# Designed miniproteins, single chains, continued (5): the designs that were tried, part 13

Each design is a single chain, and the fold is of that chain. pLDDT is the mean over its residues in the fold that is shown.

## One batch from the design tools (miniprotein)

Design m16419
Fold by ESMFold2-Fast:
Structure m16419 (fold): chain A 80 residues (1-80)
Amino acid sequence: LNFPTLDQAKVERITAILRERLPEEVRVPGLAELLVLLYESGMITDEENLARLIQLLTEGRVSPALARELARQIFPILAE
């Protein structure tokens, strides 16, 4: 398995969205980094897939509606 170089600019932008949208008690350390790595590895293919991964990685602490809204904001950043 090859790990791409982590894009820190994307990580910072995604981290800012997560901090604005999620209460501190549901924030997952390293979530932004993990989402960037999963996208670059081809594991995140669309917004629905990303929304499901956000729910799984937050252990269901993020609602499906909020996960879809986060995916809508984050996916364009990942796809740059």
Scores: mean pLDDT 78

Design m16420
Fold by ESMFold2-Fast:
Structure m16420 (fold): chain A 65 residues (1-65)
Amino acid sequence: SSVSRRAAAEIRGIGASIEGLMELEKIDGKTVYIGIARTPEEEKRAKELKEEMEKAGLNVGEVRK
């Protein structure tokens, strides 16, 4: 679908931002991205990535500290 193609392009666009800030976990047989943040700045960045990834159709969990 058009949504799938858009999601793939958006994932590529944010790929560099995901590396080092997001972890992958398997929840109920699905791959879920979880942001890891120890500072307020990292938490804000992880939440911004969560919003963009959810718009792209990815499964994203709550940010961890």
Scores: mean pLDDT 64

Design m16421
Fold by ESMFold2-Fast:
Structure m16421 (fold): chain A 86 residues (1-86)
Amino acid sequence: SLEELLEKLRNSDVEEVKKILEEKIERFEKNFTQEEADELAQLLSAVLEMAKNDKDPERRKELEEIAKEAMKRVTEIKKEQEKKKQ
């Protein structure tokens, strides 16, 4: 469930956070629905919240970079899906 994934995300190190987001982005790419988009947005919001509250400046920067890269990939997927509708 999304709640279980959010709990796992909040207790994960940087490498696991990156893996969770990558797997969810791949699922969104294959299943382009509003539900998948909303879940991915919630995960991205959680990562940004984790970055804001992190006491380690290096981990904070890594989490921000992971979130930024994930947002770029989501934008690219949306553009590709719009092209397929034409």
Scores: mean pLDDT 82

Design m16422
Fold by ESMFold2-Fast:
Structure m16422 (fold): chain A 115 residues (1-115)
Amino acid sequence: MREALRAAVREGVEEGLNASQEELDKTIAEIEKEGFDEVSGRLFDEGIARLKEAIQNGDFDAAVEAARELARKLTLLFIAQAKLEGKTSPEDLERVRRAAEGAALGLVDYAIDEA
């Protein structure tokens, strides 16, 4: 299970990095309207709850999907924030990738341990 969820996180990060300009613009607009802390807090709470529920129900397919989607949305959120801050270099994007992967892996580990 843990290895499958870690693989799903890596897939989600890649999907987030390759998200459409439309999804990115929508995420930027949400951050500008609500603030980064509010948007990220909601994403963390919803992602953890969904993942914990899937694990507790023994629905491993739903858990894998939840981990992938959480990582995808976190990556998109971090890219959107980086663009708002004018941090668009290849080095900035690599830092975003590592930060998003680390955050998603931490949340997945937390959800497994709490389930």
Scores: mean pLDDT 84

Design m16423
Fold by ESMFold2-Fast:
Structure m16423 (fold): chain A 56 residues (1-56)
Amino acid sequence: SEFEDRKALFKLLGFTEVAELSEEEYKAWMERVRKKRDEIASKVNEIIKELQEKEK
């Protein structure tokens, strides 16, 4: 299970509070983190592409 694997990883890294979240709480938290990260990644990729086009 992806949830169990990630929970074990967070526990191993010392983020015990995150590792002790319920499956629903963990999914909600990960959804927020994923959405925010995807938005940042998309914005960074657009900036890189725009900068490369301006260099041509």
Scores: mean pLDDT 73

Design m16424
Fold by ESMFold2-Fast:
Structure m16424 (fold): chain A 100 residues (1-100)
Amino acid sequence: DEKLEEILDLITKAVALLEKEARKSDKERAKELVLLGASLTMVAMNLYIGKKTGELLEAAKLAVKQLDEMIAEAKKLDVPKEFIDLIEKIRKKLLEIIEE
């Protein structure tokens, strides 16, 4: 499924941006960025499991809610706009899966 593969690729890019930002950050900010990246990786895992178990719609709905929370957290951490743009792009593609 092309849409899910695109979503997983975008998540990988978003995690890579957080890792790059964490390497340039102080210890406290780096820890918060690592936790945000871990949360995003769990979103990817849950979507993959959802596809395998026939629960992709439920997983996608939960993912949208989790991404909204991550956008709020990323803004508090002053994460680069490129990360926010990637998360919003992922959210849009998840909504396309929900609308199927």
Scores: mean pLDDT 86

Design m16425
Fold by ESMFold2-Fast:
Structure m16425 (fold): chain A 74 residues (1-74)
Amino acid sequence: SKVDELLKQAEEAIERVLAVARHENWTPEEARRMFDVVRRHFLEKAQAMGLSPEDIEELLKRIDELVEKALAEL
């Protein structure tokens, strides 16, 4: 599905941000700011791809869960 395709890209982006955050010793607040940028990027991308509101909501919920998991690993 388009949601699964975007989620895989979001997972990769979140992993990259987490790696940078760990390497640079970012605070949770600094990491959260970058994760907010990632979330907004995928919202805009999903809208541009013509995803339904329901699919966008599902994608954002799953991204939010991945972000909270990543922040817990910091």
Scores: mean pLDDT 89

Design m16426
Fold by ESMFold2-Fast:
Structure m16426 (fold): chain A 92 residues (1-92)
Amino acid sequence: MAERERIRARAEELVNMNDEEILKYSKDIRQKIKEKANFKDVLLDVAGLLLARTGKSPEEIAEELERLRTMSYEDQVEKVKELAKEAGLYEG
């Protein structure tokens, strides 16, 4: 598969997750953060989940994840915070 197709397939999975699957996936991400000293490894997974929760299409999610991959860590963190606010998961 082309890389674009792989990213889009992952975005499709995230969009099609039900509430139970989203909760399980969120727990898995939290567990990875606890197990790893470095948050960077899970940052894109968090961004993808938040984009799916904001009602973005699989194509839009794939495009945003591709942009995030080219950003600095600091810019990635700020984007994730923005997405969390849009999803109603973060006050600030």
Scores: mean pLDDT 68

Design m16427
Fold by ESMFold2-Fast:
Structure m16427 (fold): chain A 88 residues (1-88)
Amino acid sequence: GTAAAQIGELEAEIKNLEEALQRTQEDCASNIDAMKASLEAAEKFGVGAAAIQQAKDAIKELEDDCKKKTDALQDKIDNLKKELDSLK
């Protein structure tokens, strides 16, 4: 029936979004870790407080952008899972 085809399509879409979520999380973690390592080095070399604060602000902006991207993907996954449950 049509329900079986819709279930298969939803499962495939959920899987693709879960893979996209994992990839986004890995890329975000890698970029944030690199920026934090650079910040730690700058702090140890006694770089001025204003430059350190700017670097911290840039890290926070990246963390916020990462949260927005991961939250958007998770919301899509959650909505598709609700649709999948409605077909069972």
Scores: mean pLDDT 86

Design m16428
Fold by ESMFold2-Fast:
Structure m16428 (fold): chain A 70 residues (1-70)
Amino acid sequence: SDLELERKYSVRLAKLVAQEKFDEAIDLIIEYAKEKNLQVTKLSIYSALLFYGRLFNLDEKKIKEAVEKK
């Protein structure tokens, strides 16, 4: 189901962000967006990473730098 796929994706993304594997997290976001035929921008990637980054009390500057470098 779409709901189960969304949940599995969210769990995988959250784990990568918690481990500060931002490059892998960005790749996952892009891959998921392609499968759903969604356009992805650096801003949309940053917003997704910031959501989990704030939950895990991570350095937002590191997240921004990872997105800009890509």
Scores: mean pLDDT 82

Design m16429
Fold by ESMFold2-Fast:
Structure m16429 (fold): chain A 55 residues (1-55)
Amino acid sequence: SEALARARAFLARHVDPAQLEALLADEATLGTVARMVGTTPATLREALRELQRER
């Protein structure tokens, strides 16, 4: 939950909604960003889906 909350905060601050869809489609970029923010690709993907649902 804390890792998910941190991933959501990072994405909300640094990635526009249009780019959230592109990140979900590009697994290589998703994995790189997950490493950079200190989380797993699975957690980052879940954060992306939650942000998309909230729009």
Scores: mean pLDDT 74

Design m16430
Fold by ESMFold2-Fast:
Structure m16430 (fold): chain A 68 residues (1-68)
Amino acid sequence: MMTLEEALEELEEALERHKKEPPPKENIQGLIDFADELIRIAEAQGRKELAARIREIKEELEKLYEEV
């Protein structure tokens, strides 16, 4: 089972890669959906700081989605 910290690190790494080489919109949408699920899990566990960090990455992914 992936930890929230590991999932956050994967999202950050994916965002940085995709800023350099944007994938198809469908791939970015998948990451946005994944971020939404992680936010729900973090909030359910009371991990407010992690939820906030994931929201910041989601906002950056949403901006990238509008660009491609």
Scores: mean pLDDT 80

Design m16431
Fold by ESMFold2-Fast:
Structure m16431 (fold): chain A 65 residues (1-65)
Amino acid sequence: MKAATDMFRAMALAIDAGVFIKRIEYEDDTLIITVGKLSEEQRKRLEEVVAELEKEGIKVEVRIE
């Protein structure tokens, strides 16, 4: 399923970038990634992950807790 593939892709990119994802959700056509408080370096890595996912046509929303 597209949702499962998008979530697996997001998880793989985040792991490679060293970013810990607290929660992943899919609502309608949007992938919601929830992360905890991040360092400046981790925030930059996460922005790169989001940009790569959006380049692949995946709509992404990031939430920070």
Scores: mean pLDDT 79

Design m16432
Fold by ESMFold2-Fast:
Structure m16432 (fold): chain A 79 residues (1-79)
Amino acid sequence: SVEDLLGEAEEYLNQADVALKNNNPQGASQALNKAANVLRQLPEAVEVNKYLDAIEKETDLETKLIAYRVLLKELREKY
């Protein structure tokens, strides 16, 4: 379900946050990539992919995590 995909993405974003707090940028990057891949499975894939492509241009992992969290919040408000 959409709710299951959003929950899975949130779990990966939480893993990215923990990795960043533990000075593990590789783990954070992997978790962010997994969150992005889950979000690309949503029914509104075209619009979601547009936002994900914009976020993927961000090189700062903290800013990238914040951007994914904002997107997730907006998607939860929509569904």
Scores: mean pLDDT 83

Design m16433
Fold by ESMFold2-Fast:
Structure m16433 (fold): chain A 87 residues (1-87)
Amino acid sequence: SLEEQERRRRLAELHRKLFEVMDKMIEAAKQGNREEVIKLAKEAVKLIDEMPVSEKGKQALKNAIIAALREGGASDETIEEVKKILD
């Protein structure tokens, strides 16, 4: 259906924007720029909230952000702060 096609297009666009924000967030974490990581985490939450997916799907994306930050070497303190923003 046209509605299903529009939903898929919107989701793809939001995923692209989210991945761009995640890349910037990982880079900021590598630089030890906690303020920038927090700012980008708030942008990521806004994008996820706009996604036409289930609450479980949104939680999976939030979990992926935390995993990416850990892999990128973010401090435990920064990760806990991001978790609070993602809740």
Scores: mean pLDDT 86

Design m16434
Fold by ESMFold2-Fast:
Structure m16434 (fold): chain A 94 residues (1-94)
Amino acid sequence: MEELEKRIKELLLRIERALDEDDAETFRAHLAELLGALREYAKIDREMAIKILESLAKHFEELARQYEAEGRAAQAALAREATARIKELLDEVK
């Protein structure tokens, strides 16, 4: 599923850009698309989808800490929102 993997990678780059630009609406829209793509990936390769979701949860937790340390509270809150949404999907696909 090269197309789905490519879509996930593209969405992650767009999410990171929106987060850095403090664009909450675009961030949430692309996060929803990413979670949808990962939910579809879990139907094909559940183990890989779980690994990706666990990696992403850890990544956004670290970003939240970094943004908080920089005084970027809005971006930190969005990164925490992403972590929570990713963990919800992890519970659905486990």
Scores: mean pLDDT 85

Design m16435
Fold by ESMFold2-Fast:
Structure m16435 (fold): chain A 94 residues (1-94)
Amino acid sequence: SIVEELEKKAEELLELINDPSASPAEIVEAAVDLMGYFESNLPKLSEEEKKKALELLLKTLEAIIDHLRTHHPDATGYIALFEGAKERVEELLK
């Protein structure tokens, strides 16, 4: 299912965050892939599935932001990008 594929992509991204050799650019590429998959499948999601997917995205974005601030604090552009994405997801959950 779409939700199962989103969960898999989020899990793979979280594993990448736990890899000390992973660059900020690799994390960004994986995050863009996850978000792109969500957006392309959004019209196929029920309201319940959409809420679940948005909650998953929110948790994943929070993990990315925390990781970047802790291990790559000089990646200010990427941190701002993900903070903006988080704000948009939070607005959609209202």
Scores: mean pLDDT 84

Design m16436
Fold by ESMFold2-Fast:
Structure m16436 (fold): chain A 74 residues (1-74)
Amino acid sequence: SALDEKREEALRLQKEILELKAQIAAETDPAKRAQLEAERNRLGTRLDELMREIGRDSAALEALVAGLSEIQAA
C-alpha cells in the first residue's frame, strides 16, 4: 500500500541520516562536513514531512476502511 511504501521510505531515510551522522563525526575537512550537514538537514526535513503524512494517512485509512466495509455490507 502507499502507506507501507511511505513507512519503508521513512526507515530508509532514518538509516541514511544515521550513516551521515557517522560520516560527519569522522570528517576532518570543514567544507566536506558542511556539505554532509546540509544533506543531513535536507533528509531530516523530508523525514519530518513524511512522518506527518504517515500520521495523517493512518487516521484517514482507518476511516476509509470503516466506510468501505459499510458500503460492501449493503
Scores: mean pLDDT 79

Design m16437
Fold by ESMFold2-Fast:
Structure m16437 (fold): chain A 98 residues (1-98)
Amino acid sequence: DEAKKASEEKKDLVVLEVDTVEEAEQAAKDLVNSKHVPKAIVLVVPPESGLVRSVQSAAIGVVEENKLDVSVGGVSGDKKLVEEAIEKVKNGENVILE
């Protein structure tokens, strides 16, 4: 029942648009301290912002400090890259795409 499991895992995926590293860090803190901790987080930054790596690293730091198994993607605001990041984090991969 892999299809059913994959569908249920999609509910644990959170995709957020962030404009700063501080916003990404706070969003990750809010999610890991929530009643339902997601299995995967994708942080979408403005195109050409140069923030992709920094926001992904900040969120990874929060996840590691809380000793949680959460996949984190950082991606620029391009539809194809966002879809690729979602696929990779669903498979348990940390990803940086710009």
Scores: mean pLDDT 77

Design m16438
Fold by ESMFold2-Fast:
Structure m16438 (fold): chain A 53 residues (1-53)
Amino acid sequence: SFDKEVDEALLLMGKSVLIRTAEKLGDADTVARARAARTIEEVLALGRELDAK
């Protein structure tokens, strides 16, 4: 469905942004967790943790 395509695109975009940001900060743990993320909710949670640093 369209919702599945949107969710997949948002997950891929969110993971890409999060990984690059974490790499810039030298946060190897967040890079690994972002690569392992399977849901948008996981990506958003990791993004909030990264923003708190």
Scores: mean pLDDT 81

Design m16439
Fold by ESMFold2-Fast:
Structure m16439 (fold): chain A 75 residues (1-75)
Amino acid sequence: MERAELLREKMKERGLSEDIRKLAAELAAEGKSPVEILSEVIRKKNPSPDEMTKLAQAIGDTEVELAERERERRR
């Protein structure tokens, strides 16, 4: 849930379309990896190169923030 919510915010900040945001967030909520999310979005939505770049950046930002939050929880 937290991953999906964070990914939605990162995608919205980058101006990704609602269809891409919805699909990527659903895949994140299912526990799909970054590579799986990107692959499924490409397969189902055929996004433009610009949209693919923005999605990859949003996924990367989400993983960095989740890793930081996890480290804080251990402290």
Scores: mean pLDDT 80

Design m16440
Fold by ESMFold2-Fast:
Structure m16440 (fold): chain A 81 residues (1-81)
Amino acid sequence: VSLSAATRAVVTAVEELARAQEEGLLSPEQLKEVGDQVSAAIDAVRAGDAAAAGAHLRAAFELMKQAGRTDLAEAVARALA
């Protein structure tokens, strides 16, 4: 994963999390789990670690997919590509 791709995916993940919270698409527990992974990805991007950022974003993608929110997961996956 490039740093540019990781940065784009972080922006997408933050926007999709905000939408999920506003629209009630994920439980508070699911929002926390996904939010923790996105927060770790942001920290990795700030450190210039594209590999760590990509790993945390993939974890967020899997959590969204497991929650039945394939639309949110696909948005993050598309940004990582």
Scores: mean pLDDT 80

Design m16441
Fold by ESMFold2-Fast:
Structure m16441 (fold): chain A 89 residues (1-89)
Amino acid sequence: PAPAPAEPIELTLEVRVPPGSSPDEVEQRAVEFIRQAVEQAGGRVLRIERVEPFRRDPETGRWLGRFLVEVEYDGLTQRYLVTVVATPA
């Protein structure tokens, strides 16, 4: 682990899930989406850690969850705090 905490880059990602999806299904799709986005950018996912489990937002009806993602780009490691917004549609 790093001796001093570096502030991770905060990102928000939006994904669509089928209506009636379980929190586990939403999480699986979110993890897959993160991995695909990283791979498309030429990176590799080293670690995905759940920070906050998915919860439904009563105002929007959307699911919100947070992940700490470690990514390698061309030998450099970067940390991202990813907030995933999942919309039933």
Scores: mean pLDDT 78

Design m16442
Fold by ESMFold2-Fast:
Structure m16442 (fold): chain A 70 residues (1-70)
Amino acid sequence: SLEEEMREVLGRALELAKRAVEAGDEEGIALVERYSRRLDALAEGELTDERLREAIRILEELVRELESLP
């Protein structure tokens, strides 16, 4: 389901975000903050399948960005 896909990618994003914070990685922390704002804006309305798909895309982008850091 879309909810399961979102939970999986969210779990990965949270793991990478935790590593960035623990390492004091300013670039990683800035990425997390920027993507968190995008997700917060999306959360202001009713949680539809379309919004779940958008949340998944945003989270996948965050994961790719964090994994691309040195």
Scores: mean pLDDT 83

Design m16443
Fold by ESMFold2-Fast:
Structure m16443 (fold): chain A 61 residues (1-61)
Amino acid sequence: MLNKEEALKEAKELVELRRQGKDVTAKAKELAKKYGISVSSINGAVAALEAGDEKLALELL
C-alpha cells in the first residue's frame, strides 16, 4: 500500500519535530486530511514511532 509508506515517512518527520520540542498539532491535522485517516491514527503512529515500534505505526495508519 503506497499511501501507508508515504504516511509513515511524514509521521517520522513529526517525531523529529516533537523531539525538538515543537508543536505538531497543525501538521498532524494536515496529514490526517491528506491521507484520509483520523488525527488519532496520526498521533498514535507518532507515539508508536517514538517507542520504536514501526510495525504498530504502520498498522495505525
Scores: mean pLDDT 80

Design m16444
Fold by ESMFold2-Fast:
Structure m16444 (fold): chain A 68 residues (1-68)
Amino acid sequence: MTISQQNEIIGTGTIDNSLLAGNTDIENMINSLAAVFGSRELAESIVNKGLENHKQGLTAEQVLEKAT
């Protein structure tokens, strides 16, 4: 529990400030995926990859379906 909390604090410090300022939905998506996979690091990687795919014209829902 304590290690997970420390990793969450560190993750907040390393999260792109532009994403935090402009899109809190990304954090919610990371938290949802972290609950599914049991790892915030994996969830962040999946969401970041999904954002790149979304910029290429994929919808967020399609990205999430591919991630699961």
Scores: mean pLDDT 59

Design m16445
Fold by ESMFold2-Fast:
Structure m16445 (fold): chain A 103 residues (1-103)
Amino acid sequence: MEELRKQYEEEKKAIEESAQWLIDRVSTYTRPISREELEEMLQEAIERNPVSAPLMERILEMVRDKESLSPEELIEIVKRALEATLAGLEHLLQLAIEHLRSQ
């Protein structure tokens, strides 16, 4: 069980760092970001840190109906996606702990 908590903490940190990297990059934009540019950034984030894939996929789903986004709108989407992704990761950790205790 300690190893599961360590893995969770490491994955959480990696996901948070990926979210911050994306926010920092988006914050440099002075114009709307196209969906294509965003998809390229999300793919780059996954290639840099594969554990961030659930976060990046959630962001992509949240913007699927948008052709472009303002930097401010995208930062808010990233923050909401991060909260939901971390909540999901914590839920999976609790299920894993319960499963191990039931064996």
Scores: mean pLDDT 82

Design m16446
Fold by ESMFold2-Fast:
Structure m16446 (fold): chain A 68 residues (1-68)
Amino acid sequence: MTLDDYIDEALKKGLLTEEEAKEIRETKDVGLLVHELTRKATPEGIALAKELVAPQAAAGREAARAAG
């Protein structure tokens, strides 16, 4: 999913305000999105933050395995 998809999901679940979502869309800052989701400390926010981090974690594991 794209950054925009995660922002839309967070807005739908009430995890972000429209202002926070607009700022994240403008800056394209994944770290800011993760910070806002985790700051609210909801199970749904934490789940979305994990999805955002999962591609990075998966890429790290793939790189380590491919490198030998």
Scores: mean pLDDT 72

Design m16447
Fold by ESMFold2-Fast:
Structure m16447 (fold): chain A 94 residues (1-94)
Amino acid sequence: SAAEAARRRERALRRRFEETVKQQIDDEYASLTPEQQKKLKEIAEEIRASNPELPETAVELLALAELYKEKNPQLSADYERIAERLAEEARARG
């Protein structure tokens, strides 16, 4: 059916979006200094402990947002928006 085809297409697009976001996170992490990487890990552990329901990708994005909050508020806000979207999609899936 058209509805079944639409659901299958939506699932494929979501998977591609998640893969693209994960690649961007990995590239960003690789660009950081060892000191920044350690700080990012500590922030991520705090977020994960407070929000055990969040998918790992959303935790990583929120940690990056916190790291960039003072240096680049716009980029920080962008990471928070993507993390919120991923968290909402994870909740909708169960």
Scores: mean pLDDT 81

Design m16448
Fold by ESMFold2-Fast:
Structure m16448 (fold): chain A 58 residues (1-58)
Amino acid sequence: MGDEAEAEEAARGGREAAAEAGLDKQGVNSTGKGARKAALSGLSAEVARALARRNAMS
């Protein structure tokens, strides 16, 4: 699954973080889109850093 899978993994990871933020069992509407967007952006950056480390090890 070469380097192409890495890009998809980053995108998928970001999506899952957004879904997790949206999975607030109490009041997702109150926390809303801001939390989802922040989680998506934050995880995306973290996954990108992890991929960069992996490339450095290559």
Scores: mean pLDDT 58

Design m16449
Fold by ESMFold2-Fast:
Structure m16449 (fold): chain A 108 residues (1-108)
Amino acid sequence: MELKERAKKLIEEDERLTEEQKKKFIEALESGELDPGAVIAEIAMANAREGRNLEEALEAGRLLLEAGRLEEAGAIAAALVEAGREDLLDEALREALAALLAREAALE
């Protein structure tokens, strides 16, 4: 599983980021300053909320689940629900979302 390579690809393909920001984030990933899983989640969530690259966002969520990154996977699932695409969530992503919501409720 190549979280760093997936994060780099998502950064390179993100139209919201400037070329300078893309270079900075890729350098930070290579140096270990940025967590690849967190980067994947942040970009996938933004894409899902905008109704863009929903299939890639779903794949990112599944990849993060396989990596044991339950909070990040849950965050992507929440963004897909916000986009009106709850229909795309499989059982594992729904469980990740439920776990995230339970943690957020406990913080109230």
Scores: mean pLDDT 78

Design m16450
Fold by ESMFold2-Fast:
Structure m16450 (fold): chain A 86 residues (1-86)
Amino acid sequence: EEEEFEKKLEELLEEADKEAQKRADEMAAMAPSLTPEQARELVAEELFRLLSKVLGPEAARKIVEALLARRPDEARRILREWVEER
């Protein structure tokens, strides 16, 4: 059942990214004065909030940084390291 657990974590990561993008778009529509930098910070905060509930703050922070840098391979590596340490 380790494979099932890994699959759920990958789904969580994808869901968190999608949800954060949606919220960033909604905030940009509500506050058109938001700069791209400010919108990116809001996305980072939402992703961190969602992921930290499952992974804890250290792993969540690293994964969020990797996703914002458009390094999904890096994010998966961090996720795997977290799973292995469990």
Scores: mean pLDDT 70

Design m16451
Fold by ESMFold2-Fast:
Structure m16451 (fold): chain A 66 residues (1-66)
Amino acid sequence: NEQALQQARLAFFEASDRYVETKTEADREELKAKIEELKALAQKVLPEPLYAKLSAALDLELKQLE
């Protein structure tokens, strides 16, 4: 569902903005959860080439949070 993917992207950006401001462990874990949710939805909705690009970008975001 493309609408669900758009909602997941919005949730990712909102969680990212919160973590940038607060730097708390709770907001970091929420951001990681939103990234994983976005990645899972993208795998179901997007064709392979678009999913591969988004997944790679999200994996880089996850590495920055380690």
Scores: mean pLDDT 82

Design m16452
Fold by ESMFold2-Fast:
Structure m16452 (fold): chain A 61 residues (1-61)
Amino acid sequence: MLSREEVEEILARVEAHLATLSPEDRAVYLGIARHEVETDPRLSEELKEFALARLEALAAA
């Protein structure tokens, strides 16, 4: 099981990687990241909600 701290580290890396991508590639990468969060058995429901909310915020930026 992943901790909240580990999830925050993963999301920080996702955010940094998104900064290097074109808008089209950002959309694809965010879609993949969202699917991976939704299907990751290492994440609790609370951590999935937290990660999805963060990805939603990154998509809106």
Scores: mean pLDDT 81

Design m16453
Fold by ESMFold2-Fast:
Structure m16453 (fold): chain A 64 residues (1-64)
Amino acid sequence: SLFDHQRELTPEELERIQKLIEDDTDESYVELAKWLAENPFRGKNTPLDRDDLVRIAAALQKAQ
């Protein structure tokens, strides 16, 4: 079904995510986490590895 297919990220969305990863700050990872929470269907082609996810989790814990 159509619901079995996740939407791919646009080039603009990929650029935004990559910029947040490159900034490598607690604020940029909190921003990235909020964006991902609002856009869960776009997870399949998101350029996040396990290390990026760990940094996001650490930033969220620090930010509360």
Scores: mean pLDDT 67

Design m16454
Fold by ESMFold2-Fast:
Structure m16454 (fold): chain A 90 residues (1-90)
Amino acid sequence: MDERIEELRRRGRELLEEARRLYEEYEATGDKRLLVEAMRKAIEAGELGLEILELLTERGEVSEEHLEEAKAIFEEEKAKVEKMIEEIEA
């Protein structure tokens, strides 16, 4: 379990680092494709974060209340980001 959580954290950090690099390239070039790719990688990192919270909840280290709260916040933010992606790709 701890090994799986560390693997998920590592993958999440890699996705966020890649998203940051893509966003920096977007700022330099104005290429909105890079912005979209950065946003998608940030969503993937958030999904891994929820998997970590689910595992911690199964262990009793995080309450079900906190997990549901985190899921609700993530779904709201994900919907906003997906709408921005649709507007960029239109």
Scores: mean pLDDT 85

